# Ledger of designs, part 6: designed miniproteins, single chains

Each design is a single chain, and the fold is of that chain. pLDDT is the mean over its residues in the fold that is shown.

## One batch from the design tools (miniprotein)

Design m178
Fold by ESMFold2-Fast:
Structure m178 (fold): chain A 98 residues (1-98)
Amino acid sequence: LSPEIEADITLAMARLRAAVAGVSTGLQEEVERARELLLKRGLSETAAEVGAAYVGYRLAGEEEEAERLLRKALEEGLLSEEDVRLIEEIARELLEEK
């Protein structure tokens, strides 16, 4: 992984944590649940972190940031097409539950 992409993912997760800290406790639980579900579906730790950040941005209403993160991760090979499908599936399930 390039240091630039690692930094971008780290910053995305930091911004997500900051946003979640300013929102209801339920959002933090949903983000952690997304990460656990992605790991259980066989994603790598890195892919699960990217996916959890994507779900978190979607839940926070930051769709542009979510799409940007997912696109950048795909371009750098951090996510496979299958990983993207699983991330989108989990995001849909969590958005439908709330």
Scores: mean pLDDT 72

Design m179
Fold by ESMFold2-Fast:
Structure m179 (fold): chain A 100 residues (1-100)
Amino acid sequence: SSVMDAMQQQARSIRMQFIAQARQRASDDDFADIQFLIQQALSSTDPAVQSQILQQVIAQAGRWSPQAQQLAQQLGQTIMDIHNYAADNGQTIQIIPLPN
């Protein structure tokens, strides 16, 4: 689906921007922890589990910068939008991971 492809590309773009902010502001340990949480959220098929993990990411990003927190919120919303679209249209979700 072209709509699903566009939504996944948007999520990837927002995630890349978030990772760039994290690399500039977070300690190496905090960055590794946040990357792990994001990978867990993206690998989850349960929207409630995704929401809980993304709330942790948003809270931690707020310690780095307001820009990082806003990007984390946008990433979370985009992931939820993808889930809702897939559920409404009977489609399988596949989010392309970023390289480590």
Scores: mean pLDDT 72

Design m180
Fold by ESMFold2-Fast:
Structure m180 (fold): chain A 63 residues (1-63)
Amino acid sequence: MKYTTKTFTVGGLKVTITFDENGNVVELRVEAGSVTDEQGREIPVPARTLTPAEAKAVAENSL
């Protein structure tokens, strides 16, 4: 199998999306980091991997 990954940064968080050979989203991984709130304070976010259903929902919302 051949997988393709795309990496991007959203609000200081590194996000990696993995696609299968047909372009379907199979995994979305969020690396540990922080996001800045409206007051300029850093909120820590733990690393996590989304379920395939959650990954698809995020990818569709980003389009």
Scores: mean pLDDT 68

Design m181
Fold by ESMFold2-Fast:
Structure m181 (fold): chain A 89 residues (1-89)
Amino acid sequence: SRKELLEELYEALVRVVAADPENEEARELLRKVAEELGVAPEEVEARIARARAELEALRQGSLAQQIALKLRIIGDEITVEILKKKLGI
C-alpha cells in the first residue's frame, strides 16, 4: 500500500539524513514524508539523533564494522530512490 511504502521511505530517509545531514534534498523529502505520515517534527529529530548515535558507534568500531556501515549507507540511498519511483515522486 502507499502508506507502507511511505513508512519504508521514512525509515530509509531518517538513516540517510543521519549519515549525511548536509543532504538538503533528503532532509526536505523527509520533512514532507513525515508530515504526510503525521509524525511530529520532535519525533523525527529524536529518530535522526538515535540513528546518528548508532552510526557514530559503528564509525568507532572495527574495520569490518566501518565497511559494513558504508555499504548500509549506500543501500539506504538506493532504497530511497527505488521507493521514490514506486510512489511516483
Scores: mean pLDDT 87

Design m182
Fold by ESMFold2-Fast:
Structure m182 (fold): chain A 82 residues (1-82)
Amino acid sequence: NPAEQAAREARIAEARARALELKKEIDENITNDIKKSLEVRKQMHELNQTVDPSEEAEKKFKEEIAELEKQQAELEAKKAAA
Protein backbone atom coordinates (compact mmCIF):
# COMPACT_ATOMS: atom_id res chain seq x y z
CA ASN A 1 0.00 0.00 0.00
CA PRO A 2 1.75 3.20 -1.24
CA ALA A 3 -0.15 5.39 1.25
CA GLU A 4 1.06 3.32 4.23
CA GLN A 5 4.61 3.33 2.80
CA ALA A 6 4.48 7.14 2.42
CA ALA A 7 3.12 7.55 5.98
CA ARG A 8 5.93 5.36 7.35
CA GLU A 9 8.57 7.31 5.38
CA ALA A 10 7.10 10.61 6.65
CA ARG A 11 7.27 9.37 10.28
CA ILE A 12 10.90 8.26 9.78
CA ALA A 13 11.83 11.62 8.20
CA GLU A 14 10.20 13.56 11.07
CA ALA A 15 11.91 11.28 13.63
CA ARG A 16 15.30 11.86 11.95
CA ALA A 17 14.81 15.66 11.91
CA ARG A 18 13.71 15.67 15.57
CA ALA A 19 16.65 13.43 16.57
CA LEU A 20 19.05 15.90 14.91
CA GLU A 21 17.52 18.77 16.93
CA LEU A 22 17.78 16.74 20.15
CA LYS A 23 21.40 15.82 19.33
CA LYS A 24 22.25 19.54 19.35
CA GLU A 25 20.57 19.94 22.77
CA ILE A 26 22.48 16.90 24.11
CA ASP A 27 25.82 18.31 22.94
CA GLU A 28 25.05 21.70 24.57
CA ASN A 29 23.50 20.40 27.81
CA ILE A 30 25.75 17.44 28.69
CA THR A 31 28.42 19.76 30.15
CA ASN A 32 26.00 22.10 31.97
CA ASP A 33 22.92 20.09 32.92
CA ILE A 34 23.06 16.30 33.14
CA LYS A 35 19.35 16.09 34.09
CA LYS A 36 18.30 17.90 30.90
CA SER A 37 20.72 15.75 28.88
CA LEU A 38 19.08 12.60 30.31
CA GLU A 39 15.62 13.74 29.18
CA VAL A 40 16.84 14.68 25.68
CA ARG A 41 18.78 11.40 25.28
CA LYS A 42 15.68 9.38 26.25
CA GLN A 43 13.60 11.24 23.64
CA MET A 44 16.33 10.77 21.01
CA HIS A 45 16.47 7.02 21.74
CA GLU A 46 12.69 6.73 21.21
CA LEU A 47 13.03 8.56 17.87
CA ASN A 48 16.01 6.41 16.80
CA GLN A 49 14.03 3.25 17.61
CA THR A 50 11.27 4.58 15.30
CA VAL A 51 13.86 4.93 12.50
CA ASP A 52 15.86 1.71 13.07
CA PRO A 53 14.87 -0.55 16.01
CA SER A 54 17.94 -2.36 17.36
CA GLU A 55 18.59 -4.62 20.37
CA GLU A 56 22.25 -3.48 20.41
CA ALA A 57 21.14 0.18 20.45
CA GLU A 58 18.76 -0.59 23.36
CA LYS A 59 21.61 -2.22 25.33
CA LYS A 60 24.00 0.69 24.69
CA PHE A 61 21.26 3.19 25.59
CA LYS A 62 20.66 1.39 28.92
CA GLU A 63 24.40 1.55 29.73
CA GLU A 64 24.65 5.27 28.78
CA ILE A 65 21.57 6.19 30.84
CA ALA A 66 22.86 4.26 33.88
CA GLU A 67 26.15 6.23 33.77
CA LEU A 68 24.37 9.58 33.36
CA GLU A 69 21.90 8.74 36.16
CA LYS A 70 24.89 7.98 38.42
CA GLN A 71 26.40 11.39 37.59
CA GLN A 72 23.01 13.07 38.18
CA ALA A 73 22.69 11.38 41.61
CA GLU A 74 26.14 12.72 42.56
CA LEU A 75 25.12 16.25 41.49
CA GLU A 76 21.81 16.05 43.42
CA ALA A 77 23.69 14.86 46.53
CA LYS A 78 26.01 17.90 46.26
CA LYS A 79 23.04 20.25 45.79
CA ALA A 80 21.33 18.76 48.89
CA ALA A 81 24.55 19.38 50.88
CA ALA A 82 24.63 23.06 49.77
Scores: mean pLDDT 75

Design m183
Fold by ESMFold2-Fast:
Structure m183 (fold): chain A 102 residues (1-102)
Amino acid sequence: SLKEKLEEALKILQSFLEDSSSLDKYNLNKEEKVEVVSLSYKILEKYLESQGIDTSDLRKKVIKAIAKKLGVKEEEIIKEINKVKNDSIEELYEKLKELLSK
């Protein structure tokens, strides 16, 4: 369900923002970690926007936090989010699950 996809994405994002080592259990390289966290955020963003919520401030804060925790430039996170800008929540979730099952 949409709720279950959102809850999984939110859990991944929140766990990462609290402790970036939370992703170590998934055996991801740095580029894959950037993609996983960016996809998790984009699922949340699309859901909030579908509810009529402005995500501009949230996007800025989350991108800055992800970039700092992964030691990458904010532009790299923006690039990953923009790469999937036209994907549905279902398509974003499929990509996320594929990365996490490696």
Scores: mean pLDDT 87

Design m184
Fold by ESMFold2-Fast:
Parts: structure tokens; C-alpha cells; sequence
Structure m184 (fold): chain A 58 residues (1-58)
């Protein structure tokens, strides 16, 4: 999807790496893969771990 490509570009990662990160965020937070990718795109400055901690604090 366009969302996946944009997240990969914003983070300087491959699409496969973004999908792996999104899967971990989904597992830890209960968000869908698409929602996880949206958060990865919105916060390219945060690591996957930092993003999970931010989302769990909500």
C-alpha cells in the first residue's frame, strides 16, 4: 500500500522491516497492522519500542 511505502521512506527502512515493526506494535498494543504503520509514519523519530511505550501510556 502507499502507506507502507511512505512509512518505509520516512524511516529509511525496507517495507519488510516496516511490516516486522508493525507486527510487533500490533502484538504489544492490540492495534491493527494498518494503524501500527500509520503511527510508524507519524512518528519516524521514535523507535518501535518507544512507540509501543507511548501507545501503552494512553
Amino acid sequence: SALLREAAKARGLSEVSVLAGAAEISKETGLSREEAIRYMLAHPELSGRELIELLKAQ
Scores: mean pLDDT 84

Design m185
Fold by ESMFold2-Fast:
Structure m185 (fold): chain A 71 residues (1-71)
Amino acid sequence: SEAAEEAAKKTGEAIKEGIERGERSGNPVVYTGLKLRGIGDGLDAALDAYQAGKMSREEALKAFEEGAKKG
């Protein structure tokens, strides 16, 4: 499914960013926290947009992508 693939991709990017920041910390607790935060942020944004009916799946994924690119 397109929505699942894009959500996985953006979640993966958020996780990667969290992992890289966590690795720079040298602290396993900080590492785990930043990784989980990346996952949570990606999932919450996608679920809220879709569940609220404010956007179609495609629109929600595009907004998520634009947000990730800017930020």
Scores: mean pLDDT 63

Design m186
Fold by ESMFold2-Fast:
Structure m186 (fold): chain A 65 residues (1-65)
Amino acid sequence: TAEEIDRLLTELYLRGVISPEQARELARLLLDPSASEAEVRAALERYGVPEDVARRLLAAFRELR
């Protein structure tokens, strides 16, 4: 869900894993109906999102489609 995406990105930001700007860009991509799964995966990898959190974000992205 969009709420789960927001929660996970907020947790990553609060833990210092990603910047607020990176969190906003990831939220934009994950909630963008035109974004591809490949674009989302590339962004998660680029920003160093941990594998377990990346899988949860990708699952939420797929559920929104």
Scores: mean pLDDT 82

Design m187
Fold by ESMFold2-Fast:
Structure m187 (fold): chain A 85 residues (1-85)
Amino acid sequence: SEEDIFRKFSEELFKILGEAYDKIKQAKTEEEVNKVFEEARKKIDSLYEKVLKEHDLTPEQKARLDELRDGFLYTLELWKKEYLK
């Protein structure tokens, strides 16, 4: 169902954020922190592309997927600003 697709997408996004958070705690340099954020962004984009490839989404469903992706990317950007002060 549509709800199952978006629920799974959200759960995978939260997993990516959790893994990024754990890696940031282990990072010793600003360069390592930046790499973690870039890798998390790439994972979010890859997950987004996978969902688009595996499902024939309507324009409305794609817009909802875009909104979820953008929200998680915004969260990463806020975390990056907090950790790189």
Scores: mean pLDDT 84

Design m188
Fold by ESMFold2-Fast:
Structure m188 (fold): chain A 91 residues (1-91)
Amino acid sequence: MEEEGQKLVREAEALLEEIRRIGREALSLIPESDRESILRVIGLLLRAIGLYEDLKLYVKKGDIKGAQQALEELRAVKREMEAFLAELRAA
């Protein structure tokens, strides 16, 4: 249980770092006048941070199912950020 929880925390930490990297690249491609796109990236980054903190709390409480769900949602945030970055690169 504890070892599984620590693996989930490590995977979530790696995903959060990837999301932060993608977010920085996305922000570099958005014009300063495009506040809607800037706020979208910031919103996704804040959601990822919240999910990572929730995942750590679930692991601390021994709620591995909750931690796994938070990890799945964190993967979804990464996919959404990657899709938006691809959209920005195509523009």
Scores: mean pLDDT 87

Design m189
Fold by ESMFold2-Fast:
Structure m189 (fold): chain A 98 residues (1-98)
Amino acid sequence: EEKKLKEEREKARKVLKELEERREKAIERAIKEEGVEREKIEEEYEKYLKKNREILKKKLEEKGLEELIKEIESTPEATEEAIEEFKAYLIKVDEELK
């Protein structure tokens, strides 16, 4: 149903914005509290994404978007992969609505 797909797209966009805000706050906190350079934090995120990509996909399928957000809040390093997943999801939804 087209209406349901549009509702899911709006929900995904809202989730994406929230995840982007949380990622930025987590990076700022790590710089301030741990004195780590932004570049080093980004490198650690990249390593985490490669290692945990399959686990994150499985959690998204099992728990859904809202539950996944809550879990990512406890593991901020996973946020960047979630952002990429939601961006890809929005592209697919937009293509389906055309």
Scores: mean pLDDT 57

Design m190
Fold by ESMFold2-Fast:
Structure m190 (fold): chain A 65 residues (1-65)
Amino acid sequence: MQKAASAMAAIELLGIALGMKVKVEFEGDTIIVTVYDGSEEDIKELEEQARKIAEDRGLKLVFKR
């Protein structure tokens, strides 16, 4: 199903909106978000929203810094 593509796009757009450099990957049922820069506040916001996006689609989330 295209749930992963939709989740990845949403997370990437959020990262761009926050001015952050991020990489979003998909493996099996898991979205992997790697953050290379950003403030502590923006990183927390991205992680919280990414988790919600993944959960709404029945996907797992791995968040890396």
Scores: mean pLDDT 80

Design m191
Fold by ESMFold2-Fast:
Structure m191 (fold): chain A 110 residues (1-110)
Amino acid sequence: APPQSDLLPVEELADMSEEERIEALKTNYLGMVATAAKRYGWSEEEVAIAKETVEKIYEVLKKDIFNFEAIEKIIEEGLAKLSERHRAIAQAVFDAFLQYVKYVQDVLKK
């Protein structure tokens, strides 16, 4: 499973500004990418592609934190640049990130 041990409690995110929450989401996701890359032997080029994908997601979140359609399109483009062997693991990391973002958004709607 993708690592989730370094994810912040949603209650802490609720007390943050929108900008601080987006930065925390980015930091947690970059940590997940780094752990997966080390565990599954991703190349430095594949790590760079995954990090670029995170940066593009971050820019979307800064404009509209609920724009899942744009985030999903960025993920699909990033995954297409990875080798088939590592694409499944990268997909799992991105899916975990999207579930975490959705969970944070659901709490903030309350």
Scores: mean pLDDT 71

Design m192
Fold by ESMFold2-Fast:
Structure m192 (fold): chain A 83 residues (1-83)
Amino acid sequence: SELEEALKRGRELTQSIIDFLRKKADELEAAGPESPEALSYRFWAAVFEGDDETAAEYAEGLAKLEKNPLAQKTYRAIAESFR
């Protein structure tokens, strides 16, 4: 059905986004280890993949590296939501 085709296209788009985010994280990590930007890309890739445990771990990592107190608190709250 048209709905099934639309859902398939949605899944393909989601996978394309995940692949893009992971590629960007790999490029940033190759340029310098422990990049907050690389960790942010890995976090969003895990979110789109539906890997809540991995998303929580990356959010905790982002909170530890974040210097802005509001952003740090936000990342900790996100990590707790992905239990």
Scores: mean pLDDT 81

Design m193
Fold by ESMFold2-Fast:
Structure m193 (fold): chain A 97 residues (1-97)
Amino acid sequence: MPIGVQAYLDADEASRNASKLNTDTANNVLRLLDLMFKAAAAGDGDVANEAAEVIRRAKRELTEALKGSDGKATADKVGDELAAAAKRVEKRVNELQ
């Protein structure tokens, strides 16, 4: 599957699962997905791949969070990781122009 299609599917599942625990985390997933596509369009495949991997990890952790008793704490942590990744990708995209 093309990396963009897989990242979109991973982000959709992660965002839907996150929205049940933390809306800010759900929004951070979608923001990182948008920034991943912007990095890919700017020609930086390495940064786009980094964003896709963070989204894939978030999907895994948020899926497990829904099955556990500490789901909100996990979603909050994942939200912080997504926000940090979004800042790194956004800075790189702005440098590529």
Scores: mean pLDDT 82

Design m194
Fold by ESMFold2-Fast:
Structure m194 (fold): chain A 99 residues (1-99)
Amino acid sequence: MTPAELLAAGRGAAEGALDYLRRAGAPEEAIERAERELAYVAEHGHEPEVLDELEERARELGLEGEVELIRAARATPDPDAATGYALMAKATLLAVEVA
């Protein structure tokens, strides 16, 4: 996958997570929070501190696939690719935390 394709996949995952939360009947306040958190990861998801927070949360939830996405984000020198991986991980975290 190119960096642009990874970023597009991450954005798609974020939209999918928001759609899932709306269909699951999440409160409007929870959806607004998820939108803000996804926007933050879209802007800052290539930053080490953001990746550290996402990895810690993924480990707490036992989500090894999402831990590997965050490791891939750390390993790439491209910020768009890193952000794509971070958005994919965050989308799953949001879906699991509302279940």
Scores: mean pLDDT 87

Design m195
Fold by ESMFold2-Fast:
Parts: sequence; structure tokens; C-alpha cells
Structure m195 (fold): chain A 60 residues (1-60)
Amino acid sequence: DSDARIAAIMDAFNTALQNNTMTPQMYADFVRQIYSTTTDQNTIHRIFMAVSDAVAAHQR
């Protein structure tokens, strides 16, 4: 189930941001996992909008 897998990937990403443990390699792996899991542009757009907001909040 792609939706359940995406939710797990997003959870791991948000946990890394919350714990301030995000690295460029972890981010690259996250992007790769999302694009290997789904080709649905609407799902990808929603994921990366949420990611953009989370990253902006944690990079300041």
C-alpha cells in the first residue's frame, strides 16, 4: 500500500527534523524513496508542500 508506505516515510522525515538530525544524505534518500513509491503528481505535490513548510520552520 503506497499510502501507508508514504505515511511511514513522512513520519521518519518529520522525526528527523524534530530531533534536528536531518542530513543532506537523509534528505536525498527521502526524496528517492518518495519518487520510487509513487508517480501520482497530486500526492507528490502534497508531500513536498508539507516538507517545504516543515523544512522552513526547522531551518530558522
Scores: mean pLDDT 77

Design m196
Fold by ESMFold2-Fast:
Structure m196 (fold): chain A 68 residues (1-68)
Amino acid sequence: SLVESLSPVERVVARAMHARGRPLSDTELRVIARGLGVSVGTVRRAQRHVLKLVQQDPSLPTRVTLQA
């Protein structure tokens, strides 16, 4: 499944994107980075990877709004 291919940071980002129904803003990415003790660059890269995986999964879209 999509979730099984995600790193821990990518899972947190994917969950937040799903809850909001959209890609996360820079401010939201900063909050997640602080909470996880990682760089903002790490969280931005995680969001890009999650968006790519969502676009490549035709089976059950997590949210239509998550397709960038």
Scores: mean pLDDT 72

Design m197
Fold by ESMFold2-Fast:
Structure m197 (fold): chain A 85 residues (1-85)
Amino acid sequence: GEVTLTLEAGTYTVEVKSGFVEVQAGDQPWVLLGPGGKVTFELKAGDKLTIRGFGPEEAVADVYKDGKLAFTVRASRGGLRTEAL
């Protein structure tokens, strides 16, 4: 499963709570993260964040905007869901 989000300008941190994800944002390269892994991107208005789930387990990743939890991404074998806050 994959989600692509068009975002506002800011500093975005993706932190993996469980499973494995591949993350790409703006003009930056793809990053593969496992449980406890984090990556931070500085984005401009209209930049896209793409998160892909890997493996058979549900992947759960929290996305922070400017240090505050903005939304959670859940990816499983059967699909993908985002929970906006």
Scores: mean pLDDT 76

Design m198
Fold by ESMFold2-Fast:
Structure m198 (fold): chain A 76 residues (1-76)
Amino acid sequence: SARLEETKAQLRRLIDTVEKKKAEGVIDEKTANEVIGKLKEMLARVEAGEEPSSQDVASVVGMVLRAIGDEVDKRL
């Protein structure tokens, strides 16, 4: 669906953003790897056709915001 495709695109952009911030040294490697792992888990579930709950979206967005301190894309 269009919603799932947009969600997948947003998750991929968030993964790229966290990896970039990790490479720049803005966030620590262990924290970055944990956040990336959670984002990839969510992406795999969405790719399987599972629509994330509002709670799952809020939790993932919260992790990204805490890790990098900023909103980059129109994330979930």
Scores: mean pLDDT 73

Design m199
Fold by ESMFold2-Fast:
Structure m199 (fold): chain A 74 residues (1-74)
Amino acid sequence: SAGEEAVKIAVEGAAKGTKEDALKGAQEAARVGRDSAGGMNAAAGAHDSALTEEATAEEKEKAARQGGLQGLKG
């Protein structure tokens, strides 16, 4: 389903651990899953976490993954 695919895209983007990849994943997930609450929530979580610019690369990776997973769970 479109919602299921959107969730997959958002989590995979966040899992790559870079702000750019997380933002691209969130943007694509929002486009695919805008009619699905799960997809939209996962995209929002990944996007918000990816915008923490003052963090180290490892901290950004953890934040993006946690944000994406939290959105998916919620």
Scores: mean pLDDT 60

Design m200
Fold by ESMFold2-Fast:
Structure m200 (fold): chain A 78 residues (1-78)
Amino acid sequence: SEEEWIRELAEGLLKFADMLSPEVKKAAERAAQALIDGNLEEFRKALEEMVKQIEKIDPELAPYFKKAVERLLKRLEE
């Protein structure tokens, strides 16, 4: 499903964030913690921070991640 695919993408990016930059890693860790806490507002903000940090490193990847984030957030509203 789309939700499962997005979770796999997020998990994969968490692993790669550790190799990319401290800023991407921190944003990814905040997103994971917010998800565990059920804090959708912080989760949204953390994912937006991840998009911005990824854009600085790989501007070609950033649009795909942004679209996946938007789909995930819409799913969480259901």
Scores: mean pLDDT 72

Design m201
Fold by ESMFold2-Fast:
Structure m201 (fold): chain A 100 residues (1-100)
Amino acid sequence: SEVQELLEKLADALENKDLQAAAEALSKLSGIPKQEALRILELLEKAGFDFQAIAETVRKMKPEEAEKFIEALIGRAEAIERVLNGEYKEEIEKEGLEVP
């Protein structure tokens, strides 16, 4: 199926840390824009997610399981971004109040 071919492309891209190719595959699988898919993958990489382990999971995945897995990845990336943005704002405010 097209979903299976896209899962294989996603797994290959993740193994090679090709975020552009991974974002294209993720975009087609999820329906989100490529730019948003790329942002999600960059957040997961910065958070230290093991792309090799994710790729292995994706390769063994059935097409029927893809939707839930992708939703979970997106949700994790959004949670990470919100935490990082909150913490970063507090650090900026503290530095602005106290002279370095």
Scores: mean pLDDT 77

Design m202
Fold by ESMFold2-Fast:
Structure m202 (fold): chain A 84 residues (1-84)
Amino acid sequence: SEEETRRYILDLVAEAAREIAETVKQAKQAGLSDEEIQKLVDEKYKENLERLRAELKARGVSDEQIQEAEDLLKTAVKTILKSA
């Protein structure tokens, strides 16, 4: 259903965001600089974005919904970096 697809997208985006947030937390605990953290987040964001696209395409999710999922992840990452 449309609701099941929407929930699946939100859950995947939330999982990716949690992984990136945990990466930031661990990097801070390890004493990495803001520049090193930004680079690590950029790399993890790209990896998660590619995985998200592949998983949604495999499920037959529309290109429009995939773009919405990508925008949600991008917003979440910006929020994580600002709250870090």
Scores: mean pLDDT 86

Design m203
Fold by ESMFold2-Fast:
Structure m203 (fold): chain A 75 residues (1-75)
Amino acid sequence: SPLDEVAERLLAAAKTELQKLAVKASYDMIRSALEKKVKREVFERIMRGAIQTLRTVNSEELVEAFEKAVREEME
């Protein structure tokens, strides 16, 4: 899926073990929220948190690709 492909790119871009853990945790949380069909308002807050975290260690292009892939998975 596009989300899985972007997650692999984010993981490859991570420079430290803590950064890799942050990427994996963000991905797992987004996947869990999608599978459990959490309310849209809750999902939007989870996504904003993940994006802000990922933005600290990744290029804006990769972060935008992640958000786009997550939104495509929702539809």
Scores: mean pLDDT 78

Design m204
Fold by ESMFold2-Fast:
Parts: structure tokens; C-alpha cells; sequence
Structure m204 (fold): chain A 94 residues (1-94)
């Protein structure tokens, strides 16, 4: 499929969707490891369907880290180490 050029608004909506899905999974007692795998898979799909400049990749990483750190304050199973590992894996696939 032809890739759509991403905008900051596309990234904002995507990250908010991921945050909401991750929050729902954590509320259901899903492990942080499974949540991390879900996030990585969703970001891979987004990157396959959208053209991301280097600036937009960094924007996505920053917004994702902010969202995961906010979730970590509310969900003890989502530790700072788990957030850092998830962000590093996302950076690797971008």
C-alpha cells in the first residue's frame, strides 16, 4: 500500500489511542511485558503505513515516553525500567 505522510496530529491521535488501549489492558491486569509487546507491534504497523521524517520519529518517541511515564505513575507494574525498555525497542524499530 502507498504510505501516507504522517503529521504531528496523526501522531498525537495514535499515541492517545495507544495510551487508552494500554490503560485498559493494565486495568484488566495484563502484564507490563504484554503491554510493551502490544505497543511495539502497533508502532511497527504505524511506521509501515505512514511516512515518518526523523523529526516526526523523535516526536513520536517523546509523546510515547510522556504517555508511558504518566501511566507508570498510576500503574505500579509499569516501572521506569519497563518504560525505558519499551521506548528503546520502539526506537529500534523506527
Amino acid sequence: MPKKEATEEDIDRFVEGLRNAAESMLDAGVSAEVVAAFIVAEVRHFAETHKLSEELKEYLLRKLEEALRELGRRYPQLTEEQVERTVAEVRRIL
Scores: mean pLDDT 83

Design m205
Fold by ESMFold2-Fast:
Structure m205 (fold): chain A 97 residues (1-97)
Amino acid sequence: MDQIIRDAARAGLENAPAAEQAAVQAKLAALRAEMEAAGVSEIERRQLEARYARVVAELLGMPEEIIELLREMEEAESEEEIDRLGERVEEKIREVE
């Protein structure tokens, strides 16, 4: 699941300036650290990660199909559903490479 956010950020930033890539990676690392420190549930953590990934994907102009899948992950109520949607996001990211 950490891989999904990294892959989304990387795919969107592949040709972006190094400063923008560094800023996104730093924000992702900070967000993960905050979630771990806060002791949020695994489901809540994954929903928050999906929300952040969606915002990043929108800012980077990623395909709407990927953005829609990330929105579904944000609203998912089970860990299994989040996992399935996450696999689909990874597949779509590979397709747009």
Scores: mean pLDDT 68

Design m206
Fold by ESMFold2-Fast:
Structure m206 (fold): chain A 82 residues (1-82)
Amino acid sequence: MSPEEKRKKALELLILAGALLSLARIFLLLGDVERAKRALERAKELLKEAEKLKEYMSEEEKKELEILREDLKAAEEELRAA
């Protein structure tokens, strides 16, 4: 995989992780703990994969990764409280 392909993969992972985090938040608001948990587990794996590609990211993309990781931690705490 070329550096350009790795950057494209990193962007795709960030977009998908963000979508899954939003979905998990919706499920938590609806009281659907099981679906929220599955969405968070999938988002967590995507963010782990994105972290491996961090060197190929722009500064803006690295900032987005940091924001998504903080959102994941907040959502996991809400899940633990539910």
Scores: mean pLDDT 85

Design m207
Fold by ESMFold2-Fast:
Parts: C-alpha cells; sequence; structure tokens
Structure m207 (fold): chain A 79 residues (1-79)
C-alpha cells in the first residue's frame, strides 16, 4: 500500500542518515540515495532478500541501531 511504501521509505532514509553520520563521508550519502532509489524498483521478493542481506551485514559489523532499523523495514515488506 501507499502507507507501507511511505513507512518503508522513512526507515530507509533513517538508515541512510545514520550510516552517513557514522561514515563522515559525503560520498556515502550520494551512494545510499542511489541505493534507496534502486531498492524502490525491486520486486517484493528482491526487497526482502536485499533487507535480509543488509540486516546480516549490520549484525556482522556489530551495528545494533542499524540492525534494528533493517528489521523494522523487513517487517513492513513482509506484511
Amino acid sequence: SAEELERLTELLEEIRDLVVEKAKDPAADEHLKKLIAYFSTLSREEQLAFLRAMLEEFERNNEPELAELARRALEVVER
């Protein structure tokens, strides 16, 4: 639904903001904006695979705040 897409976009933008803040690199912001735009073109199954990969990466890197946002995004797509 449109409401679910809006919520998903907000969560992805929050992930972007936190990653950019941690990286202190302006190139990261442009890269993540393109990645979010690409994500919006994916099928539901591809979006689920993408978010699961992102969650695994954040968990492996001991990034609990980012992992929590990725889990919330995954829950939105799974509904």
Scores: mean pLDDT 81

Design m208
Fold by ESMFold2-Fast:
Structure m208 (fold): chain A 61 residues (1-61)
Amino acid sequence: TPEKKKAILEMKRLLFEIVKNSEQFILEESNLPEEQRELHRKNIKLLEEEIKRIDEEIKAL
């Protein structure tokens, strides 16, 4: 059902937000080499794109 699908997508979105916040925390709290900082920034961008995809799926329901 659309309602159950929406609930699953919202839960998935929340999990991606948690992972993104963890990546941001590592960037803010850690004195990392630039190469490693760039990896974390790339991870954050990928997570943001996945969240956008989920938001569009929810809008389509």
Scores: mean pLDDT 87

Design m209
Fold by ESMFold2-Fast:
Structure m209 (fold): chain A 74 residues (1-74)
Amino acid sequence: MVTEQEVLAALHDLMRHRTEAAFERFLAVVTARMRQMSPEERARLARGVRAALAKLPLPEAWKRRVEDAVEAIV
């Protein structure tokens, strides 16, 4: 079971290191968490993730990959 704490830990790791490995871990943890949630809970988490990523200086390709993965699950 993936927890909210694991999602936050992966986000903090991505913010600190900004490596492709940290990004892949974040994407995997977020998508695994979303698959465990109801559609309404997934929509709320998706909105929060999008809002957080919009403020981070990350490559646009990484942001698009998150958007695509979230859209596929929601």
Scores: mean pLDDT 77

Design m210
Fold by ESMFold2-Fast:
Structure m210 (fold): chain A 73 residues (1-73)
Amino acid sequence: MEEELDELMERVNELSKRAYELKDTEGLIEAAGNAAVLAHIRLFEEDEEKRREKLEEVRERIEELEERLKKKE
């Protein structure tokens, strides 16, 4: 669980750097939003089942942003 959260945080950090390099304001905002959601899950979500469900939702959002930024390269 924690390993998955750390992986997603790493991916969000890379997306933030990429969006910054592309000067994509929307991508930067979306990456920051996902980082905030991951931080909230880490600090406040104590139910392992809900935590897993929320992490899956964030993963889908990260994958969508990754694909969108690839198209802007």
Scores: mean pLDDT 81

Design m211
Fold by ESMFold2-Fast:
Order: structure tokens, then C-alpha cells, then sequence
Structure m211 (fold): chain A 76 residues (1-76)
């Protein structure tokens, strides 16, 4: 649930950057970073170890990146 919300927020960041005329590469990277930062903070707040939080946040960031790439390709 938190992961889905982070991914949806990351996608909205990518859409806004694309609407503002930023490159697909910049929009996708912003989505990845947004999801990563949000989930890393969330997992650490939940009491996960730093190593586990980093690994979990990376997986969510990778999913956000893939979805943002698909959206960027659909808008071009």
C-alpha cells in the first residue's frame, strides 16, 4: 500500500516534468529518486535495518522507474 502510493507520487512527478518540457530521461530519473527517498524514509521509520531499508527502497524505485519510462514513451 505505501509502495503503491510512493510509485503513484513518483509517476505524477514524471508527468509534471514531461508537461514542463523536461526530457524523458530527466523525468524518469526524478521518478526513481522520488520513490527511493520516500520509501527509504518510510522503511527506516518502520524499524527496518539500514541494509534492509536500502534494498527494499531500491526495488520500489526500480518499479517506479519502469512505470515512468512506459508513461514517457506513451506521451512521445
Amino acid sequence: MLEQEAIERAIEVAKKLLEDGKSPEEAVEAARKTAYREMLRAYLAQGWSVDEALQKARRVAEEAEEKAKKIAEELE
Scores: mean pLDDT 83

Design m212
Fold by ESMFold2-Fast:
Structure m212 (fold): chain A 92 residues (1-92)
Amino acid sequence: MEKEIEDYRKKLLENADKSIQKGKDYFNKALELAKEGRLDEAEKWFKKSILYYAIAVGYYKLAGDEEKAEQARSFLNDAKTKGEKAIEEARK
C-alpha cells in the first residue's frame, strides 16, 4: 500500500505542476487580451487562470505538499486581485 500511495502522490504533484503552468499561461493570455481592449475575453481567461490555480492548490494539498499548496494559493489570490484591477483600469 505504501508504494501505491507514493506513486499516487507523484501523479498528484505532476498534475498540480501542470495546473500551475496552465494558470500562468491563461493569466498571460488574459493580460494580452486586456491590452488589446478585448475585455470580455480577458475576463474569461482570468477566470480560467484562477480555476487552474485552485485545482493546483487541491492537488498539492492531496499530495501533502503544504509549501507548494500555499504558493499556489498565493498565485490564485494574486491572479484574482490583478485580474480584477486590470479589467477595472481597462474600462476607464
Scores: mean pLDDT 85

